# Ledger of designs, part 21: designed miniproteins, single chains, continued (4)

Each design is a single chain, and the fold is of that chain. pLDDT is the mean over its residues in the fold that is shown.

## One batch from the design tools (miniprotein)

Design m12664
Fold by ESMFold2-Fast:
Structure m12664 (fold): chain A 55 residues (1-55)
Amino acid sequence: SLADAMAALSEREKEIYRLVSAGKSQREVAEELGVSPATVSKALRRVEAARAAAL
């Protein structure tokens, strides 16, 4: 399930997913969390893979 997939993600990956789902861009999320845009991009790809696996 999506919940099980989300439980396997780190807290940072969950935060990134929530912020992007709220309509924030990857750059806005990177600024808010104090990480690089590359970190956000990698985390978002992992979240998308988890979501795809839950479908």
Scores: mean pLDDT 76

Design m12665
Fold by ESMFold2-Fast:
Structure m12665 (fold): chain A 100 residues (1-100)
Amino acid sequence: SKEEVLEILEKILELLEELKELSKDDPLTVQFADELIEGVEEARRAVEEGDYERALRILQSIVTYIDFFLEENPDLPEEVKELLRKIKELAEEAIRLLES
């Protein structure tokens, strides 16, 4: 449902703020988190407007960007990697609900 998707997006935003705090000494990861926050806010707007196709495209891009960031930065702290994987799993859950 729309409400379930919006709840998941809110959880992603909370985890992204946690990622920024955890990564405060790593400006690359903070910058990446800020870019993901912008994407999630855009997806939230799209869902609120009923533009589920746009929300799906944005969330698919977020999943791809997380995969790319993890691949390009294999030396990230394990806690950061676990948090990014959890954010990715929530984005994939939101995608699944939007495709239903």
Scores: mean pLDDT 90

Design m12666
Fold by ESMFold2-Fast:
Structure m12666 (fold): chain A 101 residues (1-101)
Amino acid sequence: LGETELHRAAREGDLERVRELLEAGADVNARDDLGYTPLHLAARAGHLEVVELLLEHGADVNARTKLTAKTPLDLAREAGHEEVVELLLKHGADTETILLN
């Protein structure tokens, strides 16, 4: 139901709070009502260190939002965060969400 504390910390770039929440067992892949994960919010905001920490804790690099089917990579590209784009690609982000048929 709605946004978790991890979503908020990721959006704000609060690296220490993100680490505390993950160590306390927060779901790294928690989805809000729009299908956004903490990784989506950190990537859109350009918080490189938070993106790295979330990926190290098993964040789904290819998670898709509910209405627009956008990945963290899509949001980072739209926002112009080139270093986040490169980090996501290194962790296996798909450059295109195409089904081969």
Scores: mean pLDDT 83

Design m12667
Fold by ESMFold2-Fast:
Structure m12667 (fold): chain A 155 residues (1-155)
Amino acid sequence: SEIEKLYEEFQRLTEEAVRLAELAARYSKESEEKAREYVDELGRALEEATETFRQLAEAAADLALRDPSAAPYAGGVIRRAVGDFTLMILHIAQLAKEMSPELQARILGLLERATREMIDALRRAGERAPELRPYTEDSARALREALARARAILS
């Protein structure tokens, strides 16, 4: 289905984001320029992931509006995607500790922006499809908690 394809693409992008953060951390002590290049690629991967998530959230809302009985399925996919993303946030924050203060600040900014975009997508989906609200509100809470933990890791 469309939702499953969007979830698979989102999962691929979150895995790519972790890989890019691992490369940035690896090069951080040897080549600041190469580490910066990987952080720039990380930024692009996060932008693609948040856009894919926006489409996933819209598709979930469309499904729940057409068939309210599908809301647990659609909401379950949203919850899994948010779970994958929260784990990625925490992994990237830990990797960023090995980088320069400038790159740590850049990565925190990227994670904050991506988290805000995802929370906004969840809010819009819950407003369009009220049956999704328990899932979107729970997911937004998990994102806020993960971001708070990432800030604590990088403070």
Scores: mean pLDDT 93

Design m12668
Fold by ESMFold2-Fast:
Structure m12668 (fold): chain A 112 residues (1-112)
Amino acid sequence: LDPSATALHWAARGGTVEEVERLIAEGADVNARTSDYGYTPLHLAAREGRVEVVRVLLEHGADVNAQTSDPSKGYTPLDLAKENPDKEKSKEVVKVLLEYGADENALTLKQL
């Protein structure tokens, strides 16, 4: 477990929607970043195909275009959503991210 990850990071990755909402209500930073690669809760929710969690985070001001601090490439939540092997969940997460202003330049016209 990454020691810099917040409770909201773990809830976004594998918790319930209710746990995510509770943590945000308690003052969790929706844009908190891990110290290793700069993952936000939205990055983890998008990677895991968690459509409802993605929506809750975005409704509470998550940065839809947040980039990881990978020295070779910054990954956005949209980039990580595309890598999900569940194509249906991937498509639903991509749709929600685009509704909230995810950068369309690399994906929108090629994925349609």
Scores: mean pLDDT 78

Design m12669
Fold by ESMFold2-Fast:
Structure m12669 (fold): chain A 85 residues (1-85)
Amino acid sequence: MLDKQLEADIYVALGEIALAIGDYETAIRSFEKALELDPNNADAHAVLGEAYYKQGKKDEALRYYQKALEIDPNNELAKKGIEKL
């Protein structure tokens, strides 16, 4: 069937589209689905942090940016996310 990694990447893409159009609730649900399929996806943690930041939930945003950096210390999205908190 679909590779779990590919399925996770599709949910990340759907979440990023939802984030771009301002549907933060759909973005969060899509990124959470991606992380259910691939818990070690640093980018998925970083964009989930971005979605929480867009909602004004800075504490949740920081938590997910930190998780992204624990998985990949070079994750540029998470580094930029923390800089703007």
Scores: mean pLDDT 85

Design m12670
Fold by ESMFold2-Fast:
Structure m12670 (fold): chain A 151 residues (1-151)
Amino acid sequence: KKKIVIVGGAGSGKTTLHNRLLENPELAENYDIIEIDEYGIVIGRKVDEKVIRESREPVEGLTPLQRQFVEQADLVILVVDAVRGPTPDTLAMLEYLQQLKKPYIIAANKIDLPEADLSLIEHLPGIKIPISAITGEGIDELIEKIKEVLS
C-alpha cells in the first residue's frame, strides 16, 4: 500500500483530519494513513519502544522519527491552522519536504472559524486545500487531490 503521512503543529487539527480520512473506506483500504504528533509519536501504527524513545528526545527542528516516516511516505499532508498561520516548525517541515522533493499537500484547516484567514498561507509553495476537519468542509476536494497525486 502507498503511505500517507499527516504532520502538523500542536492544535492544527491533524488528529481530526486523520479520523476523517479513515472514515473514507476507499482511502482506508488502499492507503496506509498515519499521523506523527507534536511529540514525534506515530498514531495509527505500533512501533517498537526504542523508536518511540528516540522520537521523544529534544531535537532542534524535526524529530528523527518524523524524518524517518516522512522519508518513507509516498505523500505528506501538512496540516496548517488557518487561524494562526504557519508556525516555525511548520516552515521547517515544509523546507524539509522541498529538500527531499517529497510530494506534499498543505491542508489549511479550521476554515469553519470566522478568524480563519487563507492569506496567511497564500505565500506557501505547493498545493493548498482549505478544509474544516471538524465539519468535513473541503475534505472531498482533499481526497480528490490525494488520489490525483498518488495515481
Scores: mean pLDDT 76

Design m12671
Fold by ESMFold2-Fast:
Structure m12671 (fold): chain A 151 residues (1-151)
Amino acid sequence: STVRVYVGDAAAIREAVVRYARENPDAHVYIDYASFSRTPRSTAFAEELAAELAELGRDYTLSTKTAVEVVDTLPPGARAILVTDDFNSAVAAVARARERGVDLTLFLAADLGKEIAQHRSGLSDEEIQRLLDLYLEELRRLADELEVLES
């Protein structure tokens, strides 16, 4: 099984998810609605992505389960697309996918995740960026492939 991670801003991730879903019609798309529903901006992103997938006739779920709980529902060898804004959930889901032999492609909307981290912690922009860089290093260690996307 292969674990792939794409990291980018909301616009880059939206385009990449739609393209990947179109090219991989056998992979179900799980949108981490449990995480995205934490802010109005992230909620709008999830709902707009779901609408685009619906227009393409693609199977998707606005998941009320955490990213790792979604991976836990999948059998070994299953293929899935997971979209999240949560850095900790991304790391946990990637690690669990490797343990379970799930073929996971994870898309991380990093700008949305950064906004939530800033509001919750009171840390400076530089301190949040350092924390996110540590999550990115862990994702690079766990994933077979990691790509940072530009919009």
Scores: mean pLDDT 88

Design m12672
Fold by ESMFold2-Fast:
Structure m12672 (fold): chain A 79 residues (1-79)
Amino acid sequence: AEEYTEKARKALEAGDYEKAIEYAGKALELDPNNAEALAILAVALGKLTGKYEQAREELERLAELFPESEAVKEALEEM
């Protein structure tokens, strides 16, 4: 799970949203409650599709489910 989450974050930082989605999806297959992988997936999908409002709403929902996740908080600040 951790290896795929790191690959997903690196892909997102590089602007490779398709790879970020692929690796985040693999991380979530191993741990469906991985808040960082869920946040990466939401941001990458928003940027790839241009659906920024939908991505922001998903991140706000994730912040309620995982209130201690810094990754979710940081993603919300970018959207």
Scores: mean pLDDT 83

Design m12673
Fold by ESMFold2-Fast:
Structure m12673 (fold): chain A 106 residues (1-106)
Amino acid sequence: KKDSNGKTDLHIVIESGDLYSVGALLKMMKDNKADINAQDNNGYTPLHLAASNPDAPKEVVELLLKYGADVNAQDKEGKTPLHLAIENNASLDIIETLLKYGADIN
């Protein structure tokens, strides 16, 4: 279920950066056919939040993509996770991971 800001439990856990909690929740979501690409009130998917956090480990981004996160999902401003990663000075490892999983460079 979503909170008052449209955030799912996955959005909240991604903001914590805890890889174990992210992995456990993604497994539970897959078993329950939950939407990994759910958007909050700003149109951010969990992948947008992970990619835009310069302190997030690349493993969180990779785990989301392995579980079927849409690498080219657009927020309400038309920005993809790759756009947010570049704007927020994310690590090269995050940028390379997004590109490896098919992020558009346009």
Scores: mean pLDDT 81

Design m12674
Fold by ESMFold2-Fast:
Structure m12674 (fold): chain A 92 residues (1-92)
Amino acid sequence: SLVEELAELLARFHEALYGEKLPFEEALKVVEEMKKEIESLPKSKLPELAELLRAAGERYAAAAEAAGRPEAAELARRIGELAVELVEEIAK
């Protein structure tokens, strides 16, 4: 599922940035709470949120690359893309 894929990527992103694995159950809880918050928004706001999440993913990726952390940059891009897919799925 998109939620489980996002949780795994978030756990790996935390490890890439801080050298510590985020427990999968904790990452899963973060993604599930994010999904609930997105579902609580008016559908008219979802396209704007998707654009903001895509921009955020690219911005975090650029910052990670500038810091010499290319794996973290790739994970940030992947997280942004899947977060957009989650918003688009909720918008249906």
Scores: mean pLDDT 85

Design m12675
Fold by ESMFold2-Fast:
Order: sequence, then C-alpha cells, then structure tokens
Structure m12675 (fold): chain A 67 residues (1-67)
Amino acid sequence: AGEAAAGARGQAVVDNLTDEQIENVAKTYGLSEEDIERVRKLREEDSRAAVRYIGDLMIEKAEADRK
C-alpha cells in the first residue's frame, strides 16, 4: 500500500503536506499549476522543504499584493 502509511509519526506529520492542503492553498492564493507540481515534487523528495516552499509562495503572493 503506497502512500497509505500516514499518521504513524506525530511530529513528522506536521512537516508532511497532504494533496488537499496543497490544492486548498493553491486555490486560495492562486498558485499556478507549475507551483503546485513543484510543491508535490519537493514533498516526495523533502517534505520539510515542500512545506517551507508552499509557505514562501503564500507569503510572496501576499506581499506582492500588499507591497
């Protein structure tokens, strides 16, 4: 069963993005499909980097609007 072993690591779960979270953020902040794919790719290689990257995208979108 691939990708079904979620929830066994309490602290690590905070650093793991779900597809729902990525899609919700993308929809809310207007991320491009390329940005979404980059986050998903990063999540597979380094979930911590993916969480940081999506957070940075959210901040950049907010700051670009409010600069």
Scores: mean pLDDT 68

Design m12676
Fold by ESMFold2-Fast:
Structure m12676 (fold): chain A 98 residues (1-98)
Amino acid sequence: SLGQKLLEAASAGQDDEVRILLANGADVNAQDASGLTPLHLAARYFSDETGENLVEVLLKHGADVNAQDKFGKTAFDISIDMGNEDIAEILQKAAEEL
């Protein structure tokens, strides 16, 4: 499915593929078996500009900043756990704009 491909692209840091899949109607809030969304995966795996670019693209396409994994963790919680301070700041600002 497009959602499955989006989760795979996000976990691999493939910004261009993420953009293409979203343009083709992939569910930006697709979840894997652990309840992880593309936003969770970007916050988890990338502490550099790749993660920042992925998070910004996902948020522009309506990613739910309040989506929780099976442990009740948001992408913000994961960014704090991983020490991804720049991503945590982006996610906090997005949550405040709701």
Scores: mean pLDDT 85

Design m12677
Fold by ESMFold2-Fast:
Structure m12677 (fold): chain A 110 residues (1-110)
Amino acid sequence: PLDEEDLALLKDPSTTPLHLAALEGDVERVRELLAQGADVNHADSLGRTPLHLAAKAGHVEVVKVLLEAGADVTAKDNKGATPLSLALLAGHLEVAKVLLEADKDAKISL
């Protein structure tokens, strides 16, 4: 289930395969693309990273894989939204919890 903004992503030339896999919740495709050197922090024309799309769509496992690959949890899109704010707006509380734990771990990292 995609909204009009997410459907417009399919026609955006700045959209990477990793953006589409993250939006669709395709965990195995996300892992494959990251193993092939996909830029985990690449921003589309709206300033959205794959982590923004996974968080907005509520894909907990994709969010975890992207964070393990070094996704920037503090990245802001062109509207100033972070992955956490998109998860909260969409009501995806488990994604929000994972993102908060990742930010906490980043602050206490070695």
Scores: mean pLDDT 79

Design m12678
Fold by ESMFold2-Fast:
Structure m12678 (fold): chain A 62 residues (1-62)
Amino acid sequence: GDHVNDLLVGTLVSTLLSLGVSSSPEVGEFLRQKAEEVWKNREDVQKSAELAAEAYDYYKKS
């Protein structure tokens, strides 16, 4: 993979995990699972961004 893509996606993963630490156990576990999905799809930056956006939307509604 591209080092730039890994850095950008890694930042999204770190952000989701940080939000999870401040959340309820249910929301935190959901964000952790979404962070794993974001990282697994890091070669597809668009898909990783969409997964991160879905996770953030869930966080906002929780």
Scores: mean pLDDT 80

Design m12679
Fold by ESMFold2-Fast:
Structure m12679 (fold): chain A 86 residues (1-86)
Amino acid sequence: LELAAITYLNKGDYDKAIYYATLAAEQGSARGYLILGEAYFKKGDYEKAVEWYEKAIELAPDNTRARKLLAEAYRKLGQVEKAEEA
């Protein structure tokens, strides 16, 4: 599921990436939530990207990539203070 989600994310098929990442996230995968966030970010839905990155960090607080991506999403929303805290 995670491999399929990453493969479709890299191919630019964000809808399939979301589909497989959702299945991974339903199994409790922090990676699944991270890929969901990335797919929504690439679709320009920064609010949903923030939501899913926060879920990824909730499950894996030491995930440096998730924190950096959360900061990037906050910057896109104009929330610079939250980006610095992420």
Scores: mean pLDDT 79

Design m12680
Fold by ESMFold2-Fast:
Structure m12680 (fold): chain A 66 residues (1-66)
Amino acid sequence: MSAEEQADLNVQLLIAAYRGDVEAVRRLLEEKGADPTAKDAAGRTALDLARENGHEEVAEVLEEAL
């Protein structure tokens, strides 16, 4: 996977976690290989974004992937 493809997947994971899209989070982690440790410009992970927005199911999926 190229650095550009990996960065795109990581951004998609952060957005899915922010929105609470559990199915997208699972697919990005399990099928696409998104990095659950990737951080945004503020140093927040997908797990941080899910917790901040009250998406507990997304947070559980991300904790299992870490």
Scores: mean pLDDT 80

Design m12681
Fold by ESMFold2-Fast:
Structure m12681 (fold): chain A 104 residues (1-104)
Amino acid sequence: MEKKKQAEELRKKGEEALSKGDFDTAIKYYEEAIKLDPNDAEAYRLLGRAYLQKGDFDKAIEYYEKAIEIDPNDAEAWANLGLVYFLRGEYEKGLEYFQKALKA
């Protein structure tokens, strides 16, 4: 579908903004990409990463959980969930997600 190509282009613009440290611009592009293609697990994972880099751990968790709901084999999303929980001091939860990443 044409919308999927538009979503991929928006995701790439978000990745470019993220590489420049422009987290707010990256978030906007990823949100637009998700609006066009709500089943793109990679876009949710990238949105989670942008929030993580911005220091918004609650939003990062929300979007990484969305990524694994769509694609439970996304090892990177599982690993990043584990990392966020470790950064919050929730070590047992972090270990559970790292174990899931190893099996994904």
Scores: mean pLDDT 85

Design m12682
Fold by ESMFold2-Fast:
Structure m12682 (fold): chain A 100 residues (1-100)
Amino acid sequence: MDGDLAAVRARLAAGADVNAADEFGNTPLHLAAGAGHLEIVRLLLATPGADVNAADIYGNTPLHLAARAGHEEIVELLLSAGADPNAKDKGGLTPEDLAK
C-alpha cells in the first residue's frame, strides 16, 4: 500500500513527534524506509530532530529495513543523512549483511 504522504505531512505540521515509536519500536522512518516510500522518507529526514539511527525492539535501524527490502535509493538517502552503516541488530547483523 502507498504511504499517505499528505497525512504524514499534516501530522508533523500539527506537532506530532517525528520519532514516535509503535509497540515494536518502529518510528515513521522505519515504516517508510522498509516499505519503499521514498517521498515520506525525504519528508521525515527534512524534519528537525528526526533520529535516522533509531532502533526497533530487534535493534534494526531504518537503514537495516531499507537494505533488507532492496530499496537502494532509500539506502543512499539514509546514508547521506547520517545513518550508521555499521549498526548491528540483536543478531549482530549490519545493514549490508541484510542487503539484497
Scores: mean pLDDT 82

Design m12683
Fold by ESMFold2-Fast:
Order: C-alpha cells, then structure tokens, then sequence
Structure m12683 (fold): chain A 82 residues (1-82)
C-alpha cells in the first residue's frame, strides 16, 4: 500500500542518516562529504514530510519522520562543527 511504501521510505531515510552519522563520527567522511550527505538527507526528508502531510499519515509514520528530523539535526550540528 501507499502507506507501507511511505513507511519503508522513511525507515530507509532513518537507517541512512544513522549510518552517515556513524561514519562521520568515525572520521570516515571529509567535511565536504558530510555536508553533501546532509544536503541530500535534508532534501529527501522534506519530500517525505510533505508526502506524510498530504496523506495524513499514521502516528507511526509521523514518529519515524520525527526520528529522521532528529538525526538530520544531529548531522547538521556535526557539519557545523567541521
């Protein structure tokens, strides 16, 4: 279903953001790579947030989006410190 596809997309964003944060903290990414990943994740999150609002998404999807927002905010703080 469209909601299952949206949930899967948001779960993928969350997993990707966690992996990027881990790699950034491990020193495996240059400052430029961290900023590029942040820009990409922010763009994807904006699309998913708009889609969730348009579909009046479930509390589960909204919770996953909130988790994604928190992770993107963490990555933004890391990028700002570089």
Amino acid sequence: SAEEELKAAVRTLVATARAVIERARAGELSPEEVRAQLEHLEAVLDVLRAEAERRNASPEVRALIAEGEALVAELRALAAAL
Scores: mean pLDDT 89

Design m12684
Fold by ESMFold2-Fast:
Structure m12684 (fold): chain A 58 residues (1-58)
Amino acid sequence: SLDDEAQKYSIEAINALENGDIEKAIEYGEKAVELAKEAGNEIGAKSAEDFIEELKKK
């Protein structure tokens, strides 16, 4: 499902961040936002958006 795909991208974003790849973490996070919104998961989309904003402040 789209929500499952959003979850996979969220996990990939966290993995990229743990590896120090901030650019990939943002890219995967943006995909997670897109898919979560498409799935109607507004809470998931907001969480991913907040994650991206925190990374952009670094």
Scores: mean pLDDT 82

Design m12685
Fold by ESMFold2-Fast:
Structure m12685 (fold): chain A 84 residues (1-84)
Amino acid sequence: QKVFNKYDKDGDGTISKPELGSFLKELYGVELTEEQLEEVFKIADIDGDGQISFEEFGLFVQAFNTYGLNLPAMESYIQHLLNR
């Protein structure tokens, strides 16, 4: 919640791809290439609309805190959460 609001600069309830990159850099010290950020963003952007909702962000943070940059494990975990 508090973290999401820091990166939702326009207050529209979504996080863009650049804001996701800033989040990972500031909180985890992870600086991704443009290609890596695109892959990570696609995992977080479940509906593919080019923005991350609060609920999608929550799922992403849970997966990332559990598996880090193990992208296949993150994607599998998010899919598991969505099926429940």
Scores: mean pLDDT 73

Design m12686
Fold by ESMFold2-Fast:
Structure m12686 (fold): chain A 111 residues (1-111)
Amino acid sequence: SVEEKDENGETPLHIAARNGNLDEVDRLLEEARRNGYDINAKTLPEYGSLTPLHYAAISGNLLVVDRLIEAGADTKALDSNGRNAFEVAKLENPDMDPALQKALERLLSEK
């Protein structure tokens, strides 16, 4: 299930991250760990080459962002336009709450 990409290249982990479903994210991350699945899978280039971490950041789900980073998600992964998760989140949510933006920047720039 973790390996199953749809026609856009989205995995179940992309969908769970977008929806902020922390329980499903945790389940899928454990499944990926046990089976060696790539948690940094990208959508197709025409759909932005986005990782689950990009989806979590766009949705503003700080707990999901943190959980993906703890699981080893690549905070430096770039979309089809050379943007990391924080840059994409700001672009997609220009009116993002300043406190949320600061929290996302801190989580995604720690390394």
Scores: mean pLDDT 83

Design m12687
Fold by ESMFold2-Fast:
Structure m12687 (fold): chain A 96 residues (1-96)
Amino acid sequence: SEYEEKLLEDVKKRGKNSSFTVKDPEGRTALHIAAERGDPAAVRHLVELDKRIEEEFGINLLNEKDKEGKTPLDYAREAGHEEVVRILEEAGADPE
């Protein structure tokens, strides 16, 4: 999509300074936040973007750890968001 192409171009130009790769003060990415909130639509969208960014640039945020060592999958499990857990596991999120 045009939106995905624009994000890929942003990552290509700015690398780890792109809005997609930015971390909050706790070291959380957008995927961590979407997983904690239990938003399956946002998680699906971010997983698709992450997969494409990994294929093109070698940047993988699916298993990215925050400052406490927690992944997006950990956030979904701790919050009890079973649908989000399934989406992340199907995408290849490592529970370790």
Scores: mean pLDDT 72

Design m12688
Fold by ESMFold2-Fast:
Structure m12688 (fold): chain A 139 residues (1-139)
Amino acid sequence: SELDRELLEAARAGDLERVKELLREGALPDAQEEIPGDPNAKGETPLHLAARAGHLEVVEYLLSLPGADVNYQDQNGNTPLHLAARAGHLEVVEYLLSLPEADVNAQDKNGRTPLHLAEEAGHKEIVDLLLKHGADPNA
């Protein structure tokens, strides 16, 4: 829907008040981007977009909603943790790892974990944080 599209854009922008407004208007918190050329594939959710952009307050708000899945995978198998770790958003990674349901060893479609993505990107502090939370260096 148009509301769902606007919600995805508000989450990407970190506009918490607009996110709240659109959800009150009936936007779906688990709305997914359409993938051009593949009508059966589902892209990133508002949570994925906010995590990738480092918008901690939006991430916290979306995960406070009933039915939120911290481990939800996009079309590439990325969880919010994969995207935040790759992008170097330490505070978002710390928040996600504070949640008991978070799968620190989730694998994308290429078998890569958040630890692999953080190491490839050179985010040493995130690598250390992931290892302290049970990331498997041999996964």
Scores: mean pLDDT 87

Design m12689
Fold by ESMFold2-Fast:
Structure m12689 (fold): chain A 64 residues (1-64)
Amino acid sequence: SLEAEFARFDRDGDGVISAAELRAYLESQGLRPTDAGVDALIAAADKDGDGVIDFEEFKALMTR
């Protein structure tokens, strides 16, 4: 489900996906992302410019 997908990234359960959580996820997949690369991914999804992806932004991306 959409909530399960969001929870996969939201490791801290704070209701948003931060750069740190995205980085941790990518590292768990055997990748070593740069801070700039993670920030660029957040910026591409982050519609309100707060530096995190909330559930509404995530939902909007998944329901394109």
Scores: mean pLDDT 70

Design m12690
Fold by ESMFold2-Fast:
Structure m12690 (fold): chain A 116 residues (1-116)
Amino acid sequence: VNEKDSDGLTPLHIAAREGKVEEVRELLANGADVNAQDKQGNTPLHYALTVPDLETAVEVVELLLENGADVNAQDVNGNTPLHLAKQLPDKEKREALIELLLKNGADENAKDKYGN
């Protein structure tokens, strides 16, 4: 369940990115590393924020956080999930995911490599 492809993606990264809630749940139940990092340092939680449907994105994010996802995990540029959520173009989705991450201990003062 933790095998990586050529980009460092695990099955959990792919399921989270695709919004496949049932597959995410099944992979976590089978010992998937919730905090696995790809070659860019992205965790499954980083990819869950990119799911287009807000309801599905929230469900995947909550499922990952319930299973011990590091809400403050940093990619190779120092970007946390909160940094990614703040960049989302849809206001409703952005506000909902920011609130969810902050509720789960996201550091609102975390700085990326560029001081943002």
Scores: mean pLDDT 85

Design m12691
Fold by ESMFold2-Fast:
Structure m12691 (fold): chain A 109 residues (1-109)
Amino acid sequence: DENGRTELHIAAENGDAEKVKELLEKGADVNAKDKNGRTPLHLAAENGNVLVVGELLKNPDIDVNAKDKNGNTPLHLAKRSKSEDKYRVIAALLKNGADENAKDDNGNT
């Protein structure tokens, strides 16, 4: 789309875990970056989309520590989420190799 988002970004943002699975099975790039440098995992984590986070983390090519244009990892966005499911997302990311000590461009963990 106009923001450089793939169908996988849109499915991840919307919490559509079935569509995420379908797109990954069709060879969608799990690490595709939009105009802000955000991957589908960034969008799923920010929105607390636990089931989508789980589907993305099953992909062996996933970059759990990908940084957006502000140096934010998916874990940074999960911690800033207003979702009631944010701690479930944080736990899933940490279990799958997220660096809890990573700092964004402002020095925040």
Scores: mean pLDDT 87

Design m12692
Fold by ESMFold2-Fast:
Structure m12692 (fold): chain A 58 residues (1-58)
Amino acid sequence: MGAELRRLRERVGMSQRQLGELLGVSQATVSAWESGRITPSPELYEKMMTFLTLLSQR
């Protein structure tokens, strides 16, 4: 999960702070998700994957 999240975020050109702002969480929370230290709630995970998937489309 964490490595895939980081890959998708980097592909769309977002920083951890920008993704955090989009989801209403801190940059430190996004960093913790990407490192696997914390798992996002199912609701936050779905929101995050939806946004990253849409933003990765040309």
Scores: mean pLDDT 76

Design m12693
Fold by ESMFold2-Fast:
Structure m12693 (fold): chain A 62 residues (1-62)
Amino acid sequence: GPMKIYRALEDYEAVFPEELSFKKGDLIELLEVVNDSWWYGKSLTTGKEGYFPSKLVEEVEP
């Protein structure tokens, strides 16, 4: 299917090594919805993957 791309609404600093850090405006590819609060994705800016809070991103058109 098409890539699901989200834009960071604010900066996030990873608390644990498995989490994804990002800056406001960074684009993140959604890879997995773990639950309502936490998603797994890949930063298109850094290429790094990790878990992040879903409320900090908004969907962009594919």
Scores: mean pLDDT 86

Design m12694
Fold by ESMFold2-Fast:
Structure m12694 (fold): chain A 88 residues (1-88)
Amino acid sequence: RAAELAAVAEALRARLGTDFDPLQPSPGGVTALHLAARHGDLALVERLLALGADVAAKNIFGLTPLDLARIAGHEEIAAVLEAALAAR
């Protein structure tokens, strides 16, 4: 798990210039799952879900990763996140 978290953190830093914990929210409530969903990175979304990322996390605007995927038009990611929410 620690090695997986480190790899996800490195991917986030490389893509977004953000150096933060992949499972903890940044200032403003933005999680790694929010960023992955917004950017359309299905592989990163699936990896974060496997690591136990909070699919119901809301940012300061009250938006979940699912909301961001829908806004960005990433229908496949939205379906994956919706299924993860339903499984809780």
Scores: mean pLDDT 72

